# Designs tried in a protein design run: designed miniproteins, single chains, continued (3). Part 18

Each design is a single chain, and the fold is of that chain. pLDDT is the mean over its residues in the fold that is shown.

## One batch from the design tools (miniprotein)

Design m8599
Fold by ESMFold2-Fast:
Structure m8599 (fold): chain A 112 residues (1-112)
Amino acid sequence: GEARRRAEEHAEEAIEEANEAGKLAIEGAEDAAIGAGAAIAAIGAGASAWLAARRQPDRELAERFARDARRSAEAAAEAAREGAEDEELGEKAAEEAREAGREGEEAARAAA
């Protein structure tokens, strides 16, 4: 249905933004472990969006997926900034992580 298609489109956008956030975080990080942590958190945001789109949850479960996507995105943004030797790359990674979180929230809510 239309709701599933919209959820899948938002989930795909969340995954793309999460992947970009992870790449930028790793590239900008002074410490590879911090960069990897940011990338893992960004992947978490994309995964939450993808799971929401596929499971077609009720409203309560959809809101849980939305919160998980946002939490992972916020963790990724913070880790990217803290670990960045290149401030510009750290900020770009944080922006992409937040966009992944927003798309993940929309995917989860559209799935319900």
Scores: mean pLDDT 73

Design m8600
Fold by ESMFold2-Fast:
Structure m8600 (fold): chain A 100 residues (1-100)
Amino acid sequence: SRAREEVREFLRTSLGLDEAEVEALLREIEERVESVKEQRLELMKKAGVEINLSEEQLEEQAYTSLLTAFALREIGREISRELYEKGLISKEELERALAP
């Protein structure tokens, strides 16, 4: 899908990930897309909102939400690595930050 390719380019160009890292993270995102779509539909039903979104719109929203979450996670990991190298955090704090 277009959303998938836009996510791939963002991971490669904006986060500076290598090809193997991009493919691994993209697979992780893809595995969660259907779950995020289902959660969104359930929340809309609980809120009493009429569901008028197309399948493509739900997929795009799921990719955007997952990309945002994973981008923030990778930024946090990079900051934690730099802080550890400077001696500002413990090994245990780094291990927690790098945990999946």
Scores: mean pLDDT 74

Design m8601
Fold by ESMFold2-Fast:
Structure m8601 (fold): chain A 63 residues (1-63)
Amino acid sequence: MDDAIEKMKELEERRKKLGISVRELAEAVGISPATLSAYFSGKKVPSGETAFAIAKYIDEKEK
């Protein structure tokens, strides 16, 4: 995906399908749950490194 906001929305849907809580994912990537919620709601845009860490954690849980 070329749009960071669209990518974060897709990752949020995948997170919900896997039953991963915002708190669990935030702790795994080293950010606050409030910051992660802001990323998923589009209120803030994560750095490429943070977005990659979020995607990697979700991908590992889908295995």
Scores: mean pLDDT 78

Design m8602
Fold by ESMFold2-Fast:
Formats: structure tokens, sequence, C-alpha cells
Structure m8602 (fold): chain A 66 residues (1-66)
């Protein structure tokens, strides 16, 4: 699991961003899956971390509204 943490840091995530994702209920594995998907979609590395976090926030809001 520490390997996933280091992987996410290599993709431009800060400690605070990784912690924020986990507080939102995401696992490191789920965060990695979002990163991998965004890379396949051609999202620039500088935008991957903020985009992945926004997707997690949007998922939470959508589930509440269901």
Amino acid sequence: KEELYKYLESKGFTDAQIVAAMVLGATLEELKAEVDRLEKEGVPKSEIAPRALQILLDRGAAEIEK
C-alpha cells in the first residue's frame, strides 16, 4: 500500500491531496484507478491530481442526491 502512495506522489499528488481523497472515502487503489483512467484520456500530468479529487467530490455529491 505504501507503493501506491509513492506512485500517486510520482503522478503529482501532495500528501494533503492523498489524505483528502482518503477522507472522502476513496482507497489508494480507487485513486490509482482514477489516475490511470485520466492518463488514458490524455489529461496533462499537472491536472491529474486536481481532476481526480474533483471526480471523487462529484461522486459523493451525486450519491447524496440519489
Scores: mean pLDDT 73

Design m8603
Fold by ESMFold2-Fast:
Structure m8603 (fold): chain A 57 residues (1-57)
Amino acid sequence: VVQDSIDNMKDIILKSGAASEEEVNKMSRQELIDKTKEVMRGSADEGRRAAEELARE
């Protein structure tokens, strides 16, 4: 269960390009949680901006 959560966090970070596979493998669980939160906040803001740009077109 904990392992599945860690794998999901690593996947999110890698797909966002926020860290390399090598860096992600060196991160602690707490660092993975913090980085995932940072990435998710950035994705939410980017999605909002994209929606605003589409509304202008």
Scores: mean pLDDT 70

Design m8604
Fold by ESMFold2-Fast:
Structure m8604 (fold): chain A 94 residues (1-94)
Amino acid sequence: EMEEIFRKLNERVEKLAEEVHEKGASPLEMREKMAELAREAAELMGGGLGRRLRAYAAALEVDEEELEELEKGLSPEEVEALRRILEEAKKLKA
């Protein structure tokens, strides 16, 4: 099960890297593609990992004010993960 999920995710990550190198994708375009990949991975994995990936996708697409609503539905560990994801998302946005 996990091996198939990782194979699909690796293929998509490789395609994204190729697109960035060939087209010179903007940070905004990168964020959108990363959010799409995170949502797809969340559907495949489910459970705690799926919730964290959904939080990652949301962090890439929502404003800071909406993040407080997301935190209400998350465990303390997931909130910490969300904060780390936000730092990475800001780097992609810049």
Scores: mean pLDDT 60

Design m8605
Fold by ESMFold2-Fast:
Structure m8605 (fold): chain A 70 residues (1-70)
Amino acid sequence: ADAAAYNAQGVAAAKAGDYATAAAHFTQALELDPGYGAAIANLLTLAGSSQEAARQLEPVLERLFTARLP
C-alpha cells in the first residue's frame, strides 16, 4: 500500500510536468520497498523522457545513489 501510494503520487506529478516532485515520490516508494519495480521503471522512464526531465532529476538521482554508497 505504502510504496504503491507514493508511486501513484509520482505518476501524477510527472503528468503535471513536475519531474522533481515525481522523482521524490518514486524515491519514497523505493525507500519503503527497494524492490518495487514499478517505481524503478518510472524513475528510469522519467529520466529518459526529455532533456528537461534529466536536468531536474540529476540532483535527485545523485542523492538516491550516494545514500546507498559506503
Scores: mean pLDDT 71

Design m8606
Fold by ESMFold2-Fast:
Structure m8606 (fold): chain A 65 residues (1-65)
Amino acid sequence: SMVTISSNYYSSGTNYNSIGSSFFSNGNSYYSNPSNFNTGNNSYHMGGVYFGNGGVMYNNSSNIT
């Protein structure tokens, strides 16, 4: 399931966040900017900082734990 509150996101499966805000997920995660973070399988981010568990992370992409 997936829920969106204002500009925040929470989900166990695939999650999405493209507008600056916060992001929380267990499964795949998606967010763009600014300094959002998420833990789960995958993370997709455009600018700012990001966090992920496994999978692949892209954009900027210096390092993730």
Scores: mean pLDDT 42

Design m8607
Fold by ESMFold2-Fast:
Structure m8607 (fold): chain A 72 residues (1-72)
Amino acid sequence: SMEEEARALMAQQQAGVLSNRDVADALGVAQSTLSRVQNGDLSALTPALREFLEAVEKLVREAREEKLKEKE
């Protein structure tokens, strides 16, 4: 699934195994396109890339909520 694929890619990126460019290459998109997607520019994106972004945003949101609870 897109969510599971996104989770695996983010885990590898956080471990320092994959850079943002490597993630873009794995998804078959330009690094600039990935950056635009991360900023919410969905005007030129495929449905598959949009689904991937939604999965990534969900994971990022969950991580931010946990970090916020820890920070005080």
Scores: mean pLDDT 60

Design m8608
Fold by ESMFold2-Fast:
Structure m8608 (fold): chain A 81 residues (1-81)
Amino acid sequence: SPAPSAEELRELALLMLRIMLQEARKNKLPEEIIQLIEQAIAAVEAGDIATAIALLDQIRKLYPEWNQKGLDFLKQVLRQA
């Protein structure tokens, strides 16, 4: 199969981040984590992939028990974008 485009990878990353934001709000995670996810969405929308990855790393450090595999997969998607 052909490799996904950078645009398709960014759209996938945005979908994943929006799902993570909804789950974070539903599970009443701290406002700090919610704000970091919102900032990561804004960074991806702006095409600032380096900032988006750094924000995901910050989420992993602050909440290591939350969605580590999902965050790592999302970082891999963003590195290919």
Scores: mean pLDDT 86

Design m8609
Fold by ESMFold2-Fast:
Structure m8609 (fold): chain A 62 residues (1-62)
Amino acid sequence: SMIDRMARGAVAAGRTGSEAAYRAAVAELQKNGVSEEGARAALEVGRRGGSVDEAAAVIRKD
């Protein structure tokens, strides 16, 4: 699904720690209707080693 695709991207960006990847992931999530706060929360799931399912749940609650 689109949510699962966005969640995977957010987790990957969060885990890599690349500032460019972070900015690109936030922009992509916002383009697909996720708020800036929701996008940042999904990325933080990745940064702390959380799962794609956790990030998807954050995106769905946005």
Scores: mean pLDDT 83

Design m8610
Fold by ESMFold2-Fast:
Structure m8610 (fold): chain A 62 residues (1-62)
Amino acid sequence: DELLERAKRAVLEALLADPSLSLEELQRLVTDAGLSASAVPEVLEYVAENQALIDAGRAAEL
């Protein structure tokens, strides 16, 4: 589960920096971490649990 944890962290950090990232870009981050695209929904559920942080990043982008 090292790869999954790395993918979750990478996607969360990327969304905090750029909340407008597309699903395609998120899929690329997951596959770059060594996981298949089928792991994307699980990673997105993790970031949804951190929605407040994403919203804060979105406000900072404004």
Scores: mean pLDDT 71

Design m8611
Fold by ESMFold2-Fast:
Structure m8611 (fold): chain A 86 residues (1-86)
Amino acid sequence: AEAEAIVEEAAALSEEERAALLAEARALLAALAGMSLEEFEALPAEEQRAVVRRVALALAAQALAAGVSREEVLERVRAALEEYRA
């Protein structure tokens, strides 16, 4: 499933790759904070999915690096993806 793939990818990242991904995710979240829900929903579905996946990957990588268990990170990623779909 998508959440499992994200957690496995996050666990495989180097420290440099994690830092770059977190910087990217912060920039994406800052851009989204300036965007209405309607503006975000107006983006192509492919782009919306890419943004959500990228942010989820960065948060998973950060949590794993902070010592959060793989099981807990998987639950958080799954919940975040379901929240976006709802």
Scores: mean pLDDT 74

Design m8612
Fold by ESMFold2-Fast:
Structure m8612 (fold): chain A 68 residues (1-68)
Amino acid sequence: SMEEVRERLLHLLETWRRAAPLLTPEEQAELARELEGLLRSVRREYPELTDLIAEMEALIRELRERAA
């Protein structure tokens, strides 16, 4: 269900946010690339999850800034 997808993505995003400061710049760049791929899929399949899409965009930006 949409609810289950939303809860799972929220949990994953929280996990990645907690891990982000512990990653090397190379690992942060790699995670950002993987999340960009996931974001494209989420936008296509679940465009109604606008809050999660915004959170993913924010995390990708943070990872890119940390890797710079």
Scores: mean pLDDT 85

Design m8613
Fold by ESMFold2-Fast:
Structure m8613 (fold): chain A 103 residues (1-103)
Amino acid sequence: DEKLLEERIEKMKKFKEEFENTPEEVIIEEIERLLLEAGLPEEDARRAAELLARAIKAAFELRMEEARRYLEEAAPLFTPEELELARHQLELVYKMSKELEEL
């Protein structure tokens, strides 16, 4: 269990550091591509990608209220199920980042 926890922490640190060191525009472009592949209309994909990128960044920076606000702005572009999944993922990112600060 301890080895798995150490490996998880190291992977989480690397993921956060890679996200923080990646330009916002690159993150937006990657999210937009994924949303287009998932079947979002082209006109909505860019707006959703911008809002999701900002939400994820806010969650990594422990600004969960701001992260939720960006997700709420993106809500009309998603189904209730997709929105619930995104909310859960943002909460996980927030919890991960908070745990990393406590190390």
Scores: mean pLDDT 78

Design m8614
Fold by ESMFold2-Fast:
Structure m8614 (fold): chain A 73 residues (1-73)
Amino acid sequence: MIQQLKQRIKELQEYLTKDKEKAKKVAEEIARQRGVSEEEIKKLTDEEKKKIVQEEIKRLQDTIAELEKEAAA
């Protein structure tokens, strides 16, 4: 599981640095998974979409930290 989360973080970081359009599409998908309506997703700015991807990276990093903490016990 931890390795899959690390792989996802790498993918999201690559999208933010190498493919802005892919990062925006991923942000829309993350918003849908979080229960944001299509109308709200349509109103998201490019900056808000980048922030969604950055927040998802942070969430995944926090999840890895918690899992590593449990594995150390």
Scores: mean pLDDT 80

Design m8615
Fold by ESMFold2-Fast:
Structure m8615 (fold): chain A 61 residues (1-61)
Amino acid sequence: SHEAIKLEILILMYEISKGSQRFLAERMRQTNPQLSAQLEADAKDLDALIKELQAQYNKLK
């Protein structure tokens, strides 16, 4: 349960990071398109990681 709780918190933190990066990417699209593209790429990588972590979490419970 402690391990599952830690993993759930980690998933939540990554979901927040993903949302923040996408929000910033949209805001910066005109002023810094290179950074905006990098933030979108990072958010996509986080989405894939979150799916793997969710699969691990489901196996624990």
Scores: mean pLDDT 86

Design m8616
Fold by ESMFold2-Fast:
Structure m8616 (fold): chain A 79 residues (1-79)
Amino acid sequence: DEEKAALIEEAIASLSDEEVAEILAEARARAAAAGATSPEERNIFLAEALAEKLRELGMDEAAAVAEALVEEGRARLAA
């Protein structure tokens, strides 16, 4: 999904350094609270934090792509 990857990249590039730092801090806090120890588990929380911030900013299409990445990551870990 090159088009979906490009949409996420463009959305991230539009974020300020402060917004990126907030997303990373929230993702780390969620991962720590859940006891996530693998990069794969941490990436799910990163995608969740990103999706929420993108929704907050009105970037609904990019947020939907990030939400799909969360679902795919969870499905992969459940297998």
Scores: mean pLDDT 81

Design m8617
Fold by ESMFold2-Fast:
Structure m8617 (fold): chain A 66 residues (1-66)
Amino acid sequence: SNAEKLAKEALKLIDSGEDPQKVAELFRQAAAEDPDPERAAYFGRASTHALEGNFEEAKKDLEKAL
């Protein structure tokens, strides 16, 4: 799905040390694109954790979404 593609792109950016703002924006877009409200909520949480620089928690949120 488009949401999964965006989430996977965000994971690549985390691994490459990119700006937390860019990572958070990709997770926010994944949340907006996902028709499943539970999965969208986890992508939204991942975005918030990424904004805080908490990539470990963002990855845990993704595990719950996927």
Scores: mean pLDDT 80

Design m8618
Fold by ESMFold2-Fast:
Structure m8618 (fold): chain A 63 residues (1-63)
Amino acid sequence: DAEAAVAAAEAAFGQELREAQLEAGQLYLTGTPEEAERFALERQKRLDALAAEVKALKAAVAA
């Protein structure tokens, strides 16, 4: 079921985003600006990959 795969990918993205935001907030308070930026870049790459997967699955369902 392609819709189930989309829902699972969206749930994974949402969870990753929430964890990334919590950890970024803690780094902002206690880390250096360089550490916070490196963390943000790594997390953005992972979030972009998950977002691309969601888009690809939705495109496959539409095609």
Scores: mean pLDDT 78

Design m8619
Fold by ESMFold2-Fast:
Structure m8619 (fold): chain A 100 residues (1-100)
Amino acid sequence: SDDVIQSLISGLQHSSESVRNSAVLELVELSQTDPDLAIAVLNRLTQLVASESLSDDVLDALNTAAVLVQQKSTSDAVKAAAIDLDIAVGVARLKSVVLA
């Protein structure tokens, strides 16, 4: 569902820590209940991290989501998508340090 994808992406970028934390847990649950939809969310987040300057708080939420999805998913395809997100967050953090 495109509505679920947009809701999770918006929640993970939210200015409120509690909203970001809720979105992290929803994505972890989605990775267990609907792997294909979770992969679509993870891929869009990876593209977002590569194309936009995100705050450190948002990057932290995305890193937490990627790590928890890797730990809790039984799908190799979901784990691979989460690893791609984790790498993208790491690259974004390194770019912010080098340009500062």
Scores: mean pLDDT 86

Design m8620
Fold by ESMFold2-Fast:
Structure m8620 (fold): chain A 84 residues (1-84)
Amino acid sequence: MKQYTLMVITDAIITAKRALELAQKLGDKKSAAQAQQYIDQARSLQQQVETQDLSLVQLTQYTQQALAIRDKSKAIIAELEAKA
């Protein structure tokens, strides 16, 4: 469902932004750059879902991509918190 996919993408964006903020506070330039890339990727997915008439299969694939971005962003947060 389009609304569910958009909710997951929004969660991925929020998680990646948290990773970016934490990386910036700790001065970790590499993690900050990775988090920014994940924000950009998730926003690209959001634009495609909002502007295109997508099939259920395509929405499922986009949901999986957004979940992967969210999980990678959570991994950055966990790694940074372990170093703090």
Scores: mean pLDDT 86

Design m8621
Fold by ESMFold2-Fast:
Structure m8621 (fold): chain A 85 residues (1-85)
Amino acid sequence: SMKKEIEDALEKLKKVQEELDQMEKDLETNDLSKEEIENYLRGLEQGLQVLEKLKEQFKDNPEVQAAIEEVEKKIEELKKKLESK
């Protein structure tokens, strides 16, 4: 059922966005080690790979595409913050 797949994808993307928001707060409040920074960067890169697959799966769905773009933007912002540490 395409409707359920769309709803599941949007809910998953919302949860990812909440996790990224928490990561941003953690970056603002904690001094991170080099190993912790590398682990976060690796996780963000893996996230981008998952999002690329979702973009292909939902290429004709503008709501899912928009949600993916918001998450990708947040990942890129967090990568810049991590690289500046």
Scores: mean pLDDT 82

Design m8622
Fold by ESMFold2-Fast:
Structure m8622 (fold): chain A 114 residues (1-114)
Amino acid sequence: DAARQALLAELRALRAELEALRAEVRAGADPDAAVARVRQLIDRLRALLKRAVALGLIDADVALQVDVLIGMALLQLGVGEVINTPEERLANTLRALDLLIEAVELLIEAIESA
């Protein structure tokens, strides 16, 4: 069960980083700089999702729900690349972060519920 505990610790750390980044963006951090960080956190979440699937810790329905939320977050970031107003980029970045936090929380809950 060490693998499950390690995965949960990494997911909780990722959630904390996403929440901290969301707070920084809301406090006036540059959304474009934040987007680069969000993309790195998406890559980490995808790696953790693949590990959860490989370990048999989640079913296909949970994996699909998490992947859909990641896809929605990527769409928000992609729209932000076309929209040039600071307010719209901020709003899109915050929506992406909210979706990723939801994805991480869903994955944590599914792994914990067994």
Scores: mean pLDDT 86

Design m8623
Fold by ESMFold2-Fast:
Structure m8623 (fold): chain A 88 residues (1-88)
Amino acid sequence: MKEIEEKLAEIEKKLKKELEELEKNFESILKSLSPESQEFLKQLKENKPLKTVPSDVNKKVVKEGDTLSDILERFMKELRARLLEEAA
């Protein structure tokens, strides 16, 4: 179990670094995306409930009405469950 927590901590560090890179390049990323993806990212940045979910997004993790906090919580829960299954 401790090995899974260490692996999760490493993944969290990588995700945090990627999120910081995304935040630095947020304006340029927005300009390169479709209008639907731009709206989705704006809602996530504002931590507002999602009005729509793009078809290419994983609907198991992201649902309409979710805030960024809800999505991150669900993502981490799914990630932990998958790591536990792999370790078993």
Scores: mean pLDDT 64

Design m8624
Fold by ESMFold2-Fast:
Structure m8624 (fold): chain A 107 residues (1-107)
Amino acid sequence: MEAGDRTEFEVDGRVVGVVTLLDAGRGADALGLIMTVVGERLDAEGTPVLDEDRLLALFREAAEEQGFVVHEAETDEELAALRAAGTLVVLTRPSDPALRLAVSPAP
């Protein structure tokens, strides 16, 4: 996987969110791991219809289990950048600080 790679998160044939790899670091496979954990949780819930808040909560939980830190906008500059990208949160991993993922709502 390369920086800029996108994975669409699909529930019942509908795209409900997008995860974008901002920087690959050493964990280019980390997106796949997060998506696997999110998929397992959806299967456990019986594939519910997700809104943006529920999708964000699932990604946060999955990311934290994989050792990621969830970064919400803390400054006006960061908030403006996230909004321009259509991004809800950015995920980083302390063991691989070059690895960054962005979570955004469905187009």
Scores: mean pLDDT 61

Design m8625
Fold by ESMFold2-Fast:
Structure m8625 (fold): chain A 90 residues (1-90)
Amino acid sequence: RPAALANVDAAIRALQEAYEAIKKGDYDKGVEYFRRAAELARQVDTPLGKKAAELFEKASEAMKQGKRDEALKYVDEALNYLAQARNELA
């Protein structure tokens, strides 16, 4: 499943871009990258990828509401699901 592994790695990269944007105070870019991570996690097309995508969508909504701590909680949960998906695909 090379495409699924590539989508996991791309989702993690999008998340790193989100963190850099948030660190610079660009919360709109952070939301954009969380949504990109959700789309890439959906493209993994596994139950774990779908759970990660749902959590990235929740993180995007929490960030839009100024609930940064809640957003980071959802991101951490999503990363755990992506790590599990990567281990199953590798």
Scores: mean pLDDT 80

Design m8626
Fold by ESMFold2-Fast:
Structure m8626 (fold): chain A 73 residues (1-73)
Amino acid sequence: SSEELQRTKQLFRALAMRVEIDLLLQRDSSLTPAQKAELRKLGAQIDEAIKQLLAGKKVDLSPLQARLDALIA
């Protein structure tokens, strides 16, 4: 169904954001301790979004993406 396809696309998007956060926390020495703490909090929010998507719930990832973009700008 269209809704199932949309949830699957959102799941892949959330997983991609989670991988990006893990890579930033491992490699990026330019980030402050405060930025790294906020990235860890965002990672936990993305983990919750993934759980909701796997449970068949609708999730808007746009606010999480905007927050990730702002933290690494």
Scores: mean pLDDT 85

Design m8627
Fold by ESMFold2-Fast:
Structure m8627 (fold): chain A 89 residues (1-89)
Amino acid sequence: MMLSDEEIQRLADEAVEYGREHGLSEGQVMTVLAILIAKEMGIEVPEIPDEDLSPAVTQQIVNSVPEEKWDDFSLDFSRGAEIIQTRLR
C-alpha cells in the first residue's frame, strides 16, 4: 500500500530528526528512512542499532521487500529521500 505525501513527509522528518539527535551521516539517515517506510508498510524489520546503520543495510531492506510491495516501497523511498536531500542541503 503506497504511503500518502503527508506520511512520507512525516517519516522523512522523523529520519532527519533522529539523525540530528544521534549524529548520523546522510547515508545512515537514508537507512533510518528505509526502516521507517518498511515498518509503516507493515514489512517486518529487525531492530538495527545506530552503529549498524549503513547504505548496505538500506540495500538489504530494499531487497527484502515482498514483490507485491516493491513498486510502492521504491516510490515511497524515492519521495522520502528527495525530501531528506532537500533538507540537508
Scores: mean pLDDT 79

Design m8628
Fold by ESMFold2-Fast:
Structure m8628 (fold): chain A 62 residues (1-62)
Amino acid sequence: MEEFRKAVLSLSEETQQQLSKLLAETPPEEITVGKLEAIPGVDRETAKLIVEYAREVVRRAE
């Protein structure tokens, strides 16, 4: 989880805005590595961290 915040904060402001929009408009089940990688500045490792974080939050919330 801490790596998730650090990775997101290391992204450009423009990339962070596009990521926030995608996460607000997309249900956690539809968030995929491929969709996140489509955002300029999001690499595969960052995309994986975001997907895992989103799915973990949903799983813990029941």
Scores: mean pLDDT 72

Design m8629
Fold by ESMFold2-Fast:
Formats: C-alpha cells, sequence, structure tokens
Structure m8629 (fold): chain A 100 residues (1-100)
C-alpha cells in the first residue's frame, strides 16, 4: 500500500509538471507509463487494486476539469487519454483478481 501511495503521488507530480511545461508531453507520457506499470506490479489484492483505481479516478477528475477549462491544450488532452487507459487497465486487473 505505501509503495502504491508513493507511485500515485509521483503520477500527480508528473501531471502537474507537464501542465506547467517543466517536462515535455512525451517525457510525461513515458514517466506515467513507467509509474503505472510499477503500480500494477505492486498490486497483490483486489482491495489494493480498488484503492489504486479510486486514487487514479480522483486524478482523472482533476485533469478532466482542467480539460474543460482549456480543451485546446494538447498536454491536457494527452494526459487525460493516458489516465483513461490507466483506469481501463486497473479495472482489468480488478476483474482478474476477482476471478481468483
Amino acid sequence: MKEIDEQLKEIEEVVEKAFRGEISLDEAMARLKELFDKILKNIKTVEEARYAAKKLQEIYDKVLEKYRENPDDPRVRGVLEALREMLKKIQEKIDELEKK
């Protein structure tokens, strides 16, 4: 759980850095994928997967609000799409764990 919390905080930091233009969109996307892959590897229970999904949804909702304020920003669009794919993958992980 602590490792998942740390990785989720890093995801939020990467998103904020991308929005501030401190890192490129390509670098942000690569870091988001790496952090998410680490989260998936560290999930051992359905409860952990649901917790990660809840926290990712909270980040997604914040980005979605940012997108509504500035829909022409390609950084916001790119991050929103990445988070959407992450939510899809975490739901697949929940489904797999529930079948055990």
Scores: mean pLDDT 82

Design m8630
Fold by ESMFold2-Fast:
Structure m8630 (fold): chain A 66 residues (1-66)
Amino acid sequence: MTPEELEVREEVDKLIQETKDPDVKAEIRAAYDALLADPRVTPEGLRQAVARWKAYAEAKQAELEA
């Protein structure tokens, strides 16, 4: 595992821990596992995916808090 992959993994774990909605947690975990299984994924693609999942979790969290 490269330092960049470790950093992404730690960021994903933190995002999952901070996400309160269990369905969103499951979706982020499944998406991360799917990306890791894709031989065409790049480190840049992983970073972009994490940014998208963070935005998605924040949007869903705002709905939950409303």
Scores: mean pLDDT 76

Design m8631
Fold by ESMFold2-Fast:
Order: sequence, then C-alpha cells, then structure tokens
Structure m8631 (fold): chain A 55 residues (1-55)
Amino acid sequence: SPLEEAIRLLRERIAELDAQIKQHEADGNTAQATALRQQRDVYREGLAEWERRLA
C-alpha cells in the first residue's frame, strides 16, 4: 500500500540521518549534528503518524 511504502522510505531516511548525526558528532561538528537531528525529528513525527494510521 502507499502508506506501507511511505513508512519504509521514512525508516530508511531516518537510519541515514542517524548515521550522519553519529559521524558529525564523532568529528566534533556539533552544529551540523544539531541541524540533522532537527531534520530527523520531522521525519520521526511523520513516521509515528503513518504508523498510528496502520495500527
């Protein structure tokens, strides 16, 4: 379904952002890590809404 596809894509995007955040934190790039966390949080909110609609 389109909803299940959206959930898969959001999960993949969140995983990519988590990896990038970890790398920037390891490199001491705190400002970049913070910006990426803000972007990740938007996707997490979207994912939670879509998952609630499937439940």
Scores: mean pLDDT 86

Design m8632
Fold by ESMFold2-Fast:
Structure m8632 (fold): chain A 82 residues (1-82)
Amino acid sequence: SIVEESLKAIEENKKLSEEQKELLKKIVEILGEDLPDNFALILKYGSLEEILKYLEYLINTFEDEEKKKEAEKVLEELKKLL
């Protein structure tokens, strides 16, 4: 699943702190299987700045308002670690 691939990618990222990884995993779990196939690659190799830009774009495209609100809350916490 894209969720399992994304969680694995976050663990393998060498640019992210453990706290940043924890928050990113929460966002991945909130957004679920609606994540695009290429997202795991960005999570594995991206900087936090690059990942945040892509997440802001993705969250804005979601139609599920409850998922959006939950993801945006965690995204704001993640931005404080930039």
Scores: mean pLDDT 83

Design m8633
Fold by ESMFold2-Fast:
Structure m8633 (fold): chain A 89 residues (1-89)
Amino acid sequence: DEEKEQLYKEVEKLVEESLKFLESDKELMEKIREVERLIREGRYAEATRLAEEEVEELKKKHPEDKELILQFGIALGGLMALEAYRRSL
């Protein structure tokens, strides 16, 4: 399905752009790497929970930084979505 492959590539590009936006923030990049590690280990439920907890923590710490919260959410949510799609093939 060409449309599904196109959507996958669009999500992958959004994740890449969000990671580039976040690359100078060592703390947030470390949190993203921890979620990626859980995904690689097949610990998907833990990866999802950790991602949700980290986004909520960021919202509480920086409630007015809407762009930072959005970019972090795209990075984590996108990584989880891409992995879920790969597992469905």
Scores: mean pLDDT 84

